# Designed miniproteins, single chains, continued (5), part 57

Each design is a single chain, and the fold is of that chain. pLDDT is the mean over its residues in the fold that is shown.

## One batch from the design tools (miniprotein)

Design m17963
Fold by ESMFold2-Fast:
Structure m17963 (fold): chain A 69 residues (1-69)
Amino acid sequence: ISELLEQIRNTDDEEEIRRLTAEILADPNITQDDLVELEKIILSRPKVLHEVLMDVAVRELELAVERVT
């Protein structure tokens, strides 16, 4: 996950951002901290992908409801 987050931070390719985000969101070991970091990275990009932000927000809610700490 940390490596994927670094890849998103270092890329400006919209398709690459979508791909990496999908991989991170599909990881069963993902934590709330990972999702918060991912959201911050996406929001810091010059081009904000609303679709990707929505996917992150939904995943954050799922983890909060499941309380998988």
Scores: mean pLDDT 72

Design m17964
Fold by ESMFold2-Fast:
Structure m17964 (fold): chain A 72 residues (1-72)
Amino acid sequence: EILELAEELASLIPSPISSDLFLLSVRFAVQEKRYDLVAELARTQAEVAKIQKNDEAARIAEELARLAREKA
């Protein structure tokens, strides 16, 4: 579920490099069971999405952050 939402969110990031780095960072954090880091990464993406007025990306990022906090 966390990785599926991260992949969905990454698909909405316009920069391919930023998208790839985000997804790699989330996958690394999940491997290390650092769900606190996943939540921080997702919240940062939600803030960026809100600034860019990408409401869909912001909603998915907030949901990812919520699920990650529940796992931490």
Scores: mean pLDDT 82

Design m17965
Fold by ESMFold2-Fast:
Structure m17965 (fold): chain A 89 residues (1-89)
Amino acid sequence: SEKEKKVKEAAKQLKEAAELLATLAREKGSITNEQAANGFEGLADIAEKGAEAYGSEELKKVAEKLKKAAEDVKENKDKKPEKVEVEIK
């Protein structure tokens, strides 16, 4: 359906944005781990709102992965952000 197509596209774009944030922090040093964590939190909020609006398990999973990535960086300041992995069906 059109709704499912939009949800899958949004999930993909959120994952790509998270991967970019992780790369900028880990590879380039262009942003700090704290900035990457803040970015993950922002993307997670958007994904959670989208999951509520569309009733989407895919966006809910994206939000949960992004929240976990942000929490891991905040709790373990010496760890670099990792790529966010989500399943798209």
Scores: mean pLDDT 76

Design m17966
Fold by ESMFold2-Fast:
Structure m17966 (fold): chain A 119 residues (1-119)
Amino acid sequence: SLATPSTKATFTLANGVKVTVTYDPEKRKITIEVTFKNGKKATIEIEADSDGVRIVDLKATENSFEVVVAVDSGRARVTVKNDKGEVLAEGEIRPGERLTVKVTVDENGNIKAEVRVER
């Protein structure tokens, strides 16, 4: 058997926002790095105790990024960090729930984050 390598994908959206998604199958970890047009970065880390994490939706504007996460089994922990590595928001999701992460750039160019869980 061959080990599954870590995968990385980078997208530049029409509004100038860059999104890098990295999946580490050994850690069951998805890392989403968002770079806004002003150069500010936010990192969203999704760490699961089992396989079956899904990104359900992803949208961005010039000053905001939103991702919706679901799991088919087990649990996932979501942590949102700013460019200094400070934790801005965190949450946990279980099967049957949806977790929404919203990251915004305020009028002073600072990163703000919120996490919401719905059934």
Scores: mean pLDDT 80

Design m17967
Fold by ESMFold2-Fast:
Structure m17967 (fold): chain A 73 residues (1-73)
Amino acid sequence: GADSASLYAAGAAAGAGTEEARRAAEKAGQHMKDGNSVLGAQGAREAAEAARRAGSELGERYGKMAADHALQS
């Protein structure tokens, strides 16, 4: 729904998804540093999935940025 309660809930969910995506991106970065590109890519996908679960356009945008950061870090 696009009512006010849904907007606040989406904001809270996006925040939670952002934190989860950030942690997944950090984990992916660590795997990349350890030479585990496959595990790093998996962590990047987990970050994108966490952002998608937030159910907002902001979550999707952040997920892409987190995945890009994990791949470049």
Scores: mean pLDDT 59

Design m17968
Fold by ESMFold2-Fast:
Structure m17968 (fold): chain A 85 residues (1-85)
Amino acid sequence: EEELRRELEEEIEEADRYVKLGAEYEREKKYEEALRHYEKAIEKLKKAIELLKKLPESEERRELLEGLEQQIEELKKKIEYIKKK
């Protein structure tokens, strides 16, 4: 389970990096690059959720799961917004 926690943390950190890069590309109006980075962030967050579900149930796990699911929904909204430009 220590290995799962490490992998979970790595996936969340990678997702955060992709979100930051996507936001930078969006500010530069490089929409195709922004979309690719946001899509990569969603992939990493989905993998993080899969890893999180393999850990024992706890209040912290439930709160983190809700946070990750919410982050995916916000990124999906950003992607749809950019696609309409």
Scores: mean pLDDT 85

Design m17969
Fold by ESMFold2-Fast:
Structure m17969 (fold): chain A 68 residues (1-68)
Amino acid sequence: SDVELAKKQGDEFAARAEALGRPDTAKQVRDLAEKAVKYAEEGNKSKAASYLTAARLIAVGDEIEAEL
C-alpha cells in the first residue's frame, strides 16, 4: 500500500542519515516521511510522493556533505 511504502522508505532514509551521524537531518527526514504517510492515508498520492522525494534528497545531500 502507499502508506506502507511511505513508512518503509521514510524509515530507510532516516536510518541512512543516522548512520552518517546526522541526528538533526534524520529528524527532518522523519518529519517529512510522516507528512508523506499522512498524505498517502488521505489518498493524495502526489503530495505523498513529493514529501518522500524531499526526504530522500535531504538524506542524499547529507551523504554528499559527509563525503566532502
Scores: mean pLDDT 76

Design m17970
Fold by ESMFold2-Fast:
Structure m17970 (fold): chain A 57 residues (1-57)
Amino acid sequence: DEVVETLAALYRKSKEEVAAAIKEAMEASGLEGFPLDPNDPRSAVFEERLLELLQRE
């Protein structure tokens, strides 16, 4: 998965850590699946939460 590999390289995390962060961000945002609509306000919540998790040391 190119997105997972890119995020793993950018934030110096493993692919497994990135996948876990994505799942947690989806649960926190209330999304039922991968967001396809960037205009959905839950997509912004998902991205913000994902960045918080990926920036954790």
Scores: mean pLDDT 72

Design m17971
Fold by ESMFold2-Fast:
Structure m17971 (fold): chain A 70 residues (1-70)
Amino acid sequence: MMTEEEKEYLKFLLELAEENEEYALSLGDKKSAELFREIKKVIEESLKNGESLKETQEKIDKVIEEWLKS
C-alpha cells in the first residue's frame, strides 16, 4: 500500500521527469525526451494504482536499462 510520504516523493519525481523532458527537447535530444516521457508514464500509473515506491523504482530501472541498450 502506498503511503502519503511515498506519494509525495513520486509526485516530486514526476515533476523532475517533466522538467528533464522539457530540457531534453530544448536541446533537440528526442531520445532522452522519450526516456523521461516513459518514466513519467510509470510514475503516473503507480500513483493511479497505489503501487509502492519499490515497485515504481523497479519499473523505472527497467525503462532506463532498456534505453541504455537501445
Scores: mean pLDDT 83

Design m17972
Fold by ESMFold2-Fast:
Structure m17972 (fold): chain A 83 residues (1-83)
Amino acid sequence: SEAEQEQVYGLLSQVVEAVRAAGMLDDPEIQALIAQMVAHAQARDFAGLLATLRQLADLARSKGKDDLAAHIDAVADQVAAIA
């Protein structure tokens, strides 16, 4: 529904802001996953969106950004509850 799509875009906006706050927006690997995340959301591909969010969280953990990774995982759980 339109309301569910608006909720998803709100959550993705929170992920981008968390990435910015963590100083990770200029990381090209992070940028590539954010682009994939947005593309899946626009396509209403919730399975692809969830997989990409989990990949983004794993990448954040690999770079020592555990708090960012936990925040992204929490967003992925919220997206899963909508879908």
Scores: mean pLDDT 86

Design m17973
Fold by ESMFold2-Fast:
Order: C-alpha cells, then sequence, then structure tokens
Structure m17973 (fold): chain A 91 residues (1-91)
C-alpha cells in the first residue's frame, strides 16, 4: 500500500465529512461530498494495488485508513439520509 494514496483517501474522507456538516441542505455540497467519497474509494484501491511497502507500514496505513473511514461513517450515513429525504420530498 502506497502512503501517498492512503493519505489522499483520508483527506477525501475528511473533506466529505466537512462538506456534509457545512450545509446539508445545499445540493452542491451534497454532490461534492459524494464525489469526495468516490475519490477516497478510488485512492484506497490504488493504495492496495501500488504496494511495495514493508508489512508493518502497510498495517499502519491500513489501520489509519480504517480509522478515517470509521470517523467518516456518520457523514456517509447522514448524506444517504439527506438524499433519501430529498427523494421522498420530490416524489
Amino acid sequence: MAREYVERAIEHLRRATALVAADPANRANLDAARAAIDEAHRAGLEAERNGGLPEEEREELRRRLEEAAREAQPAVDALRALEEERYAAAA
């Protein structure tokens, strides 16, 4: 797992959390948060494919990514709930 990609994934997850918190009623913020989550996912996949780090470093980076994903889970859940509410209101 390459450190650069893990750091990028963590940054995107934190950005998504901040966007959801900043203005949950704003469509552009919700769309940007979703895009950030997608970018985090892609960076995570690149980190797995572009290894070359010792196992200890890979385990450290994996734990850091898992921790960031756990911290971002409430924002992901809130984003889904807000999108579902908007869908119900529009229907």
Scores: mean pLDDT 71

Design m17974
Fold by ESMFold2-Fast:
Structure m17974 (fold): chain A 93 residues (1-93)
Amino acid sequence: REEVKERAIETLERLLEEEGLTDPEEREEARRLIREYVQKLVDVATDEAFREEMAKKYGREPEVVKKVAQLTLRALLEGDLEKEREEAKKLAE
């Protein structure tokens, strides 16, 4: 599960580099914000008490909040696979 968090962070870091965020200081600041964001998603997916508080705050069902967090984490992990496919396609030329 720590591996899921690290992979999601790596995926977002690669996307930021592609968008032209190459300044070391800006990259480090963005990386910290990404880590906080990913940790919050993991907490919503795994911590029942935190999920209940978030559900109450947004007036939603806890199961819906959990599913949205899980789908977001999956989307971040799947982004890494698309990058690998692009690189393989370029090498096959």
Scores: mean pLDDT 67

Design m17975
Fold by ESMFold2-Fast:
Order: sequence, then C-alpha cells, then structure tokens
Structure m17975 (fold): chain A 93 residues (1-93)
Amino acid sequence: SEETRVRIFVEASITAIHMLLWMEVKANPDDEALRELLDWTGELLARFPEMTNEQQIEALKELKEKIQEVLDPSTAAVVVKTIEENIELLEKS
C-alpha cells in the first residue's frame, strides 16, 4: 500500500540521519550534544513503527529543531530538507 511505502521511506530516512549522527559523534567524541542527539534519534527510530501518523509528524518536527541546534549550519540544512520532505509525505498519507 501507499501508506506502507511512505512508512518504509520515512524509517529509511531516519536510519540515514542516525548513521550521519554516528559519523559526526566519531569525528567529535567530546561533543555531548551530538551524543545526546544520536541517542535520542536511536530511541526515536526504535519507537517510530509504534507511533501514529500525527505522533510521527510531531517527532520529526522535534528532530528538525534538535538538528538545527546541534549540527553546523551547512550539514543541518541538508538534514532539515530531508526531514521536511518526510513530514510532507506523512501529511499527505
């Protein structure tokens, strides 16, 4: 179904963001904010399949805010664009 495809795509996007954050943590091991964001995103990824569509949208909005606070502006811009595209997909579902 279209809903199943949207869910798989959004989960894949969060997984990619989690992987990027893991790489950022490895490059910046003393950055506690990056570590906390990595852990938070991992917890989000684990809980995401159990969330309602509305809860998923709100969680992605929170992820967007955290990304903007923690990552450098150029990296944040790319990640935020991906998050915004995923929010639009969920809102149209």
Scores: mean pLDDT 87

Design m17976
Fold by ESMFold2-Fast:
Structure m17976 (fold): chain A 76 residues (1-76)
Amino acid sequence: DIRKKVEEMIKKGVSVEEILTFIENNDEEAVMKALKEIDPELYEKVLRYKRFQSLSEEERKNIEDKAKKLIDELKA
């Protein structure tokens, strides 16, 4: 029962990252529905995190690439 597992996770105070990992291993639609019903605030946090995760991946890669170039320039 996905709803019971989500409720237990919320009671334990798990991180958004742990909830995202749970979604990856379970039915996303069922998990998100349970989150919305049990903890609407956490649902909104997870939804926002998912929305800009793709954007943050590209931004993170760009930041890491810029940092590496700066370090390489400092070593020269």
Scores: mean pLDDT 74

Design m17977
Fold by ESMFold2-Fast:
Structure m17977 (fold): chain A 94 residues (1-94)
Amino acid sequence: SAEDRELAVLAARIARQEILELMEKYKVPEEIKEKLEERLDEVIALIEQGRLDEAIAELEEMRKYVEEELKGTAVGEKISELLENLIRLLRELR
């Protein structure tokens, strides 16, 4: 529905902002920051297009990237949790 899409877009934008703030606070390397920011923008675009299964797949790949690049870090755990929460929401709305 249009309301579910608006909720999904809002949730993704909030997650994007929280992830960017976490990356700044924990001084995540610029290369990782730029890749995650680009992928979050792609996820938001997919949600706006109603392509929720593709948005979920991109978030799952992003979570794997975070688990590989930020392994054993508090920031990696926090970002992975935010991505998992967004994945769950999108799965319920599709």
Scores: mean pLDDT 89

Design m17978
Fold by ESMFold2-Fast:
Structure m17978 (fold): chain A 77 residues (1-77)
Amino acid sequence: GDLGIKLDENSTITEVIPGGPADKAGLKVGDKIISVNGKPIKTPEQIESRTTSGKPVEITVDRDGKKETYTITPKEP
């Protein structure tokens, strides 16, 4: 599903789409996504494959050395 973000090769958020699911949940540019539903990710593509439109998902990010977890409901593409 669509989280309303753009990611670099390191799964760091480069853009948050205003009014999108990630923006509403409180994700910020510069957050590095480290896990989805408690499972570590290795590539940005694993985030897409582990998120389903309309189903809440727990995204854990590294924000300035702190781990923050957000519940986000992805949109349909």
Scores: mean pLDDT 80

Design m17979
Fold by ESMFold2-Fast:
Structure m17979 (fold): chain A 65 residues (1-65)
Amino acid sequence: DLLEELLAKGVSEEDALYATLAHMVEKGIVSEEAAVNALVNFRGISKEEAREMIRRGREVLEAVK
């Protein structure tokens, strides 16, 4: 479980969530639109902000690989 692995490495819960969603989009497990909609519903943010959070998640993955 990538989320648990990131948390074990000291990544914050918020950053681990964004990184996990970014990873799922990269792997094709979920579409980018589905990940954006999940963040909109979960965080109550705009679609534009959700796309930025997914971008942030990619940077977190690069930092902890």
Scores: mean pLDDT 78

Design m17980
Fold by ESMFold2-Fast:
Structure m17980 (fold): chain A 66 residues (1-66)
Amino acid sequence: MSLEEAKELAERYAKKAEAGEPLSSEETREGQNAVARLAAGGEVELAKRYGDALKRAKDAGLAGES
């Protein structure tokens, strides 16, 4: 994916997670891939912020494989 697609996907899924909305296993995987792409593209702070949001959602049972 492009860096801009990764920003859009990571932000969308992080916002959904922060709002307490459940994420499907596919959405969780896409979000994690987008975060990894942000880190690889030099957007390290965005990757950290959005990655932390997804991790918190997973810890709360709102994200991950069901």
Scores: mean pLDDT 77

Design m17981
Fold by ESMFold2-Fast:
Structure m17981 (fold): chain A 59 residues (1-59)
Amino acid sequence: ARKKLIEDFRETLEIRGVEIPPLKDDASIEEIAEAWGEVTGADVEYILPKLRKYAERLK
């Protein structure tokens, strides 16, 4: 589930032409949310619940 979430995150950044942050394939959902926040400028508290809901759908 987390690998798919990381892949989707990397693909989204690549499509937008944004530099992909260094994320491990086993990164936690919290680490993914933090990286997303750094790249987009969005608040991690806003991103985290959305990523958790998305990750549950991938199970």
Scores: mean pLDDT 68

Design m17982
Fold by ESMFold2-Fast:
Structure m17982 (fold): chain A 75 residues (1-75)
Amino acid sequence: MVEELKKQALENSIKGAEYYINKDYDKAAEYFEKASQLFEELARIYEQLGKTEEADIYRQRAENFKKLAEEAKKK
């Protein structure tokens, strides 16, 4: 289960980056927002498991992708 969420988060991150490089900023923003949501889910799961350090890392990644999505929308 967690492995599948990690895979989905990574795939959406890569798709966002691909669209950003190709200057398709609207699609880049969509995929970065999806990546952010998946990393938020991972953060919640790891927090519930008592793995606070991993939860914090995933929460930071979620915030970073949310910022990348907002940056893409401004292009």
Scores: mean pLDDT 87

Design m17983
Fold by ESMFold2-Fast:
Structure m17983 (fold): chain A 68 residues (1-68)
Amino acid sequence: MTPEAEELRAQGEELKKLIEEKGKEEAGEEAVAEVKPEADAKAADGGRADVYELLKEALELAKKKLEK
């Protein structure tokens, strides 16, 4: 697998753990919603390298908001 994809997957799993823990609080819903639409939009553009970069950035932003 691509190194960037592997790293993003690891970050995604970490984010899922944070969201699952916050599942009862529902605060994580907003962060998840923000990450998903952005990733899908960039994927449609066809720039795979761009998708990985943006997805990585989105995951970091989501984690920052979850830490709020």
Scores: mean pLDDT 58

Design m17984
Fold by ESMFold2-Fast:
Structure m17984 (fold): chain A 97 residues (1-97)
Amino acid sequence: KEEILLELKRELEELIKLIDEYSPMRAARIKKIAEELIELLENDKPIDQIREQAGKLLSEVQTEIMELKLNGEFAKAKKIEQHKQRLTDLLKQYLNS
């Protein structure tokens, strides 16, 4: 549904902006991956391609979470984890629509 796609775009934008405050170079990589993921979703590409791109996105986000935890930045890590969970839930809703 178009409405879920708009929520996904909003959540991705908020997540990228948050990560940019902590790790600008990682945020730039995540933004590129997110743009490619959105293109796959908007063009109804095969689920396998969408899952591969989503997995790549979530892996980069998880690396940021782990680096923040290793540096004792638990509050920042928790904020990103919350956005990652919302993004995962929205992706699941979109793929089941």
Scores: mean pLDDT 86

Design m17985
Fold by ESMFold2-Fast:
Structure m17985 (fold): chain A 77 residues (1-77)
Amino acid sequence: HMTKEEIIKELKELAEKAKKEGRDDIVYFLNLTIEQIKKAKTKEEILRILDAAIDYAESKGYDEFVEFLRELKEKLE
């Protein structure tokens, strides 16, 4: 079971890793996702945000981030 705060922490760590690798596109995407999650008031809202983020990552071919986001969603379920 993950808390909202733990999800935000995981995404921030991923964004920092992406920044070190020069993946500004990924950093921007992850920061938008973090801001949406910060505004979410329910677990159901967080799950929808993660689903939207997964769909976006798949559409962009960010395969490594799709897997990470799916694992994060499963820990919430």
Scores: mean pLDDT 82

Design m17986
Fold by ESMFold2-Fast:
Structure m17986 (fold): chain A 85 residues (1-85)
Amino acid sequence: MRVVGVVVAAAPELVEEARAAAEATAAFYRARGAEVAVEVLEGERSPEELRRRAEEMVRALGAEVVASFVEEEPGLRVAVALGER
């Protein structure tokens, strides 16, 4: 079973847009049978911190991490970890 962790860090003015985007991503994976954990953080966070958080979310759900990546947009940074259980 696929397990996905999504962690988003956003500038205070973008937190609601970030939450909507994170939930849309989660809904996409859940519709395909994945178990998904989501966390939205306010303020600037390093790519390394977000990647570790996403991977820890996958491990907390009892899955092995297969891949993780971080994407940046102005005022918003997203980490996604993919796991299998």
Scores: mean pLDDT 82

Design m17987
Fold by ESMFold2-Fast:
Structure m17987 (fold): chain A 73 residues (1-73)
Amino acid sequence: MSPKEKLEEAVEELERLIREKAPAEKLREQVKRLQELIKEVQKEKVELSVEEQMRYLATLVEGEVEARRLEKA
């Protein structure tokens, strides 16, 4: 599985966890995994479309915000 394929799967999983109202700990784990995969893709200089970049960034931010909200409640 390529770094880009892993990144796509990680984004879809985080989107699913957010929709399902997963616990903060689970959201944190997936956010961290997505961040690591983004770094790997950047290291490999994989070309991402503007739409892909926007989706990945938006999902990462949403997951982080939701996790922080749950942790502070």
Scores: mean pLDDT 79

Design m17988
Fold by ESMFold2-Fast:
Structure m17988 (fold): chain A 88 residues (1-88)
Amino acid sequence: AEEYRRKAEESFAEAKRLLEKTSPELQEEGFKALEKALKGGLVAANEAAAYLKKLGEENKEYQEYINKAGDHILEGVHNYELAKKLEE
């Protein structure tokens, strides 16, 4: 359980780091997507990742960072939910 919580924290930290390499506006939008994913669980995380993919398509110069951030957000929520399940 603890290992999956650690992996979730690492994924969220990496997502934030990647978003910080973009513009201030994109960083703010990305952080909002992350907060929604953390509150809403897996469904919200999938929606956040889809939103970030669209945002990357609209911002080609940062697309790689934004897409990777979305992937890390989704992975982080998956690991966090798995950690909760293993503590049952």
Scores: mean pLDDT 83

Design m17989
Fold by ESMFold2-Fast:
Structure m17989 (fold): chain A 75 residues (1-75)
Amino acid sequence: MEDLEKEVKELREEFRQRAAEIAGIPLPPDDTSLAEVVRRAFAAITDPEKQAELRRAVLELGTKINKLLRKIKLG
C-alpha cells in the first residue's frame, strides 16, 4: 500500500512542478489540489503551445493514476 501511495505522491509532485514550469508560475504549495494546480496553470498561460503541452501533461497524469488505481483494485 505504501508503495502505491508513494508513487501517487511522486506523480502528483512531478505534475505540480511540471505544470508550474509550463505556466511560468511559482510552485504551488504541496497541499494544493491537482484541480487547483491545473486551474492556476491554465489561467497563467497565454501561449497556445504551452496550453497544448499542459493538456498533454494532464492526460498523461490521468493515465498514470488510472494504472495505479487498477493495481489497487487487483491487489
Scores: mean pLDDT 76

Design m17990
Fold by ESMFold2-Fast:
Structure m17990 (fold): chain A 91 residues (1-91)
Amino acid sequence: MLSEEEKEEAIKELEKDVEELKKSGFLDEEQIKRVEEGLELAREGRFEEALELIRTAIAEALIRDGDAEQQADARAALARIAALRAARAAA
């Protein structure tokens, strides 16, 4: 299981990934809102719900109209999110 400090570090990494996606202009306003709500849930320790919200928003953006570079960035973020979820489930 992740320590409290490791959880804080994981949240910071998640915030970086989300900020990268926002900088790409890939997410629309509704998708950004869901991702921000997901980050808030993660900060409250509700990681599973947070990851599902964030993954849903990114998947919608990917289906909608991301370019190849934006899709690559989003996939990298999804992979990191999935890794965090897997680590939580395995601990």
Scores: mean pLDDT 71

Design m17991
Fold by ESMFold2-Fast:
Structure m17991 (fold): chain A 90 residues (1-90)
Amino acid sequence: SLIEKAVELAKPESEKEREAVRRLLETLLEEDLTEEQLQLELDIIEEQIKLLKEKLKNEPNEEEQEKLKRNIGLLEALKLILEHKLEELK
């Protein structure tokens, strides 16, 4: 399913985190957003991913690298859901 694919992008570390991410993504999928709102949210998420990837390249601490990778994964999951919603409007 789309939701399960997105959950795996977020790389949850526990069953509780997996459930929380799933609920967040399901809520986002059911939210009524216009094409303009979806495009704006996608643009914001893409810029956040870009900034976090640049930060990751310059991060010397391994624990901080893993936190950045997890944040990028969650944003990639949100992006997948928003891209699907935008595609359904076309």
Scores: mean pLDDT 86

Design m17992
Fold by ESMFold2-Fast:
Structure m17992 (fold): chain A 69 residues (1-69)
Amino acid sequence: MATGGTGGSPDPQSAALGTLAGRVAARLQAGEITVEQARELLRAAGYVPLRLAYDPELDTASVQAVPAP
């Protein structure tokens, strides 16, 4: 398996992105924020949104972002 141990801490930026993306997706799904607000949150945190969508028919949010260069 590519992952199996926690010997080293993950990169803080990667961990922060994962946490933020998860929160943004959850808030979009809950209807607490709009797609535009989610995009602004990602940009304000220093990330570039690659995919940002909420499907009300499926009650599902999709969030993909990468750290800004």
Scores: mean pLDDT 73

Design m17993
Fold by ESMFold2-Fast:
Parts: sequence; C-alpha cells; structure tokens
Structure m17993 (fold): chain A 68 residues (1-68)
Amino acid sequence: MEKIEELAKKLAEISGLNERDVLGIARAMAEKYGDEAAIKGLEKAIQEKPKSVLEAARIMKKTADEYK
C-alpha cells in the first residue's frame, strides 16, 4: 500500500501528471494484477516518463502482463 502511494506520487511529479489520476490507475492495476505487478508497472513508468495518464496506464498494463 505505502510503496504504491510513494511511487505514484513520484511518477506524477516527474511526468507532470495529476497525482490522484496516477494513484487511481496504480490502485486499479494492484486490484487486477496484484501489488507486486503494480509496483513493477509504476517503476517502469517512472523510467519511461509518460506524457499522459493514458500512456502511464499502457506502460503499467504491459509491464503487468509481462510479469505474469
């Protein structure tokens, strides 16, 4: 829980995205794929620096699919 919130905040800061939107996507990914997959997705998105919330969601989903 705390790790996801911390990474979501960091992703929002580096990408200039809304923190609530990023956290919402992160929580949705954790619910569907599990916390570890959501964390890996957030870490990957932080590296790739998405331009939009939709791009962040795509990166996270692709990473979660590769993790499972």
Scores: mean pLDDT 80

Design m17994
Fold by ESMFold2-Fast:
Order: structure tokens, then sequence, then C-alpha cells
Structure m17994 (fold): chain A 118 residues (1-118)
């Protein structure tokens, strides 16, 4: 029913920045949380960043200041901004949104977005 359309994948230089976006196909009644996952080649997906409906995100202390996540409720768009890109940031990034629509709690997962740092 509700889907996510993602953008921002591609090849980027070390030290540059990228903004990944994911837009919901329909406006939900409420957005409860978003989760961005990072999956390196050959590894399991790991939780990178969490935002519980707030503009401020919880992130790993090691990546503090490099990564930020937000939700624009007016456009139903989730964003992940990554700065000072490193080769270790080469991964597939996936967002999952926990939302309410028509009295139901739903979990919507977007397509994976490949980021390659060269």
Amino acid sequence: SITLTSSGGGTYAEGSSVTLTATLSEKPDEIGALFWYKQKPGEKPELLIFAGGAPEALIDERDRGRFSASIDNATSTATLKMTDLRKEDTATYTVTVLLFKDGKLETVTGPGVQVTVV
C-alpha cells in the first residue's frame, strides 16, 4: 500500500557529502520512528541512526557530527545526510519507517541505496 522511493545513491569522493532521501507514496496519519541501516559488502545490516519522530537523531558516538537524519512531515520525506565521506562508508543504506495509517501500525522499508566512496 504505502511505499518509499529512495534517491542519492552513486559514487562519491572521499571528503565529500551526500544526502539520501526517501519519500512516502502517501501521507501517513503519524510517523512514529525511522531507522537507517548500513550494510557493508559481505556483512549483516547494522542500525546506523534512529529518529523517533523528532528532527534530532541518535547515532553511534564514532560517527557523531558526520551523520544526521531527519523527517519532513509536510513532504513525508526522510533524509540521511553524510559528511566527510570515508571509504568505510561504502555500503547499501536502507530506511525503515514506523507509521500509523487508517488505524494500523505499519512498517515500511525502502529499497537499498548503494553509496560507493572512492
Scores: mean pLDDT 79

Design m17995
Fold by ESMFold2-Fast:
Structure m17995 (fold): chain A 88 residues (1-88)
Amino acid sequence: SKLEEYIEKILKYLKEKNYKEALKTFEEGLKYAKENEEKYPGLVERLVKGVARALAEVGYKEEARKIVETEDPEEAVKLAKKILEELA
């Protein structure tokens, strides 16, 4: 799926420590998810959870946990973006 391609790209860039491209890819994936949310419910949540898993895989387990524990979807998006911005 297109969403999974964004998540895989984010993981690739995080593994390469290319945080600028990881952030850019997250922003592009977020735009796609928001534009398609009505047609495919849960894309934004799936993207945010995908980013959290990618962060955990590259060693940012505490940051990933905070994202997953954030129940409000809008706050979870803001937190994921802030974490990626702070790494870049």
Scores: mean pLDDT 85

Design m17996
Fold by ESMFold2-Fast:
Structure m17996 (fold): chain A 83 residues (1-83)
Amino acid sequence: SLSTAQRYIDLANDAEARGDYITAARYYLMAAREYFELGDYKTALDLMNRAFDMLAKAGVRIPSSADAREYLKILMEAKAAGI
C-alpha cells in the first residue's frame, strides 16, 4: 500500500540520517517493492537506485543503475505474465 511504502521511506530516511546505510538500503528496497506492486515503476526504480547508493556508502559492492533498470524490466515482464 502507499501508506506502507511511505512508512518504509520514513524509516529509511531516519536510518540514512544516522549513518546506518545498511538499514536505510533495506527500507528503500522494501518501499521500492511496494511502489512496484502499485504499478509506479519509476518510483520503484528511483528507490532501488537510492538503496544501491546507500550500499555504496556502507562499503559494499553495488549494482549500477543500468543493472537496476534491467532488473525492473524483468520484474515488470514477470508481473505482466502473471508470474
Scores: mean pLDDT 79

Design m17997
Fold by ESMFold2-Fast:
Structure m17997 (fold): chain A 78 residues (1-78)
Amino acid sequence: KREELAERFRKLAEQHKAAGDEIGAYLAQMASAVARGDEEKAREFTEKAAELLEKQTGIKVDPEELYRAIRAAVEERL
């Protein structure tokens, strides 16, 4: 269910951080928010995460595209 999926994504984020994959960690955090079914919060978290990603890694990410991709992936797994 949503809580279980959100917890899985949170653990996945920790694994990515341990492996040095900060980008993967942020994607997993956003997926956790989407799994909870809060669309408005998920969008806000996605925008903040994308901005933080750009600032820390220098990689430019389109927040809208990122949100659509994560939402679709999470919905397929629910």
Scores: mean pLDDT 74

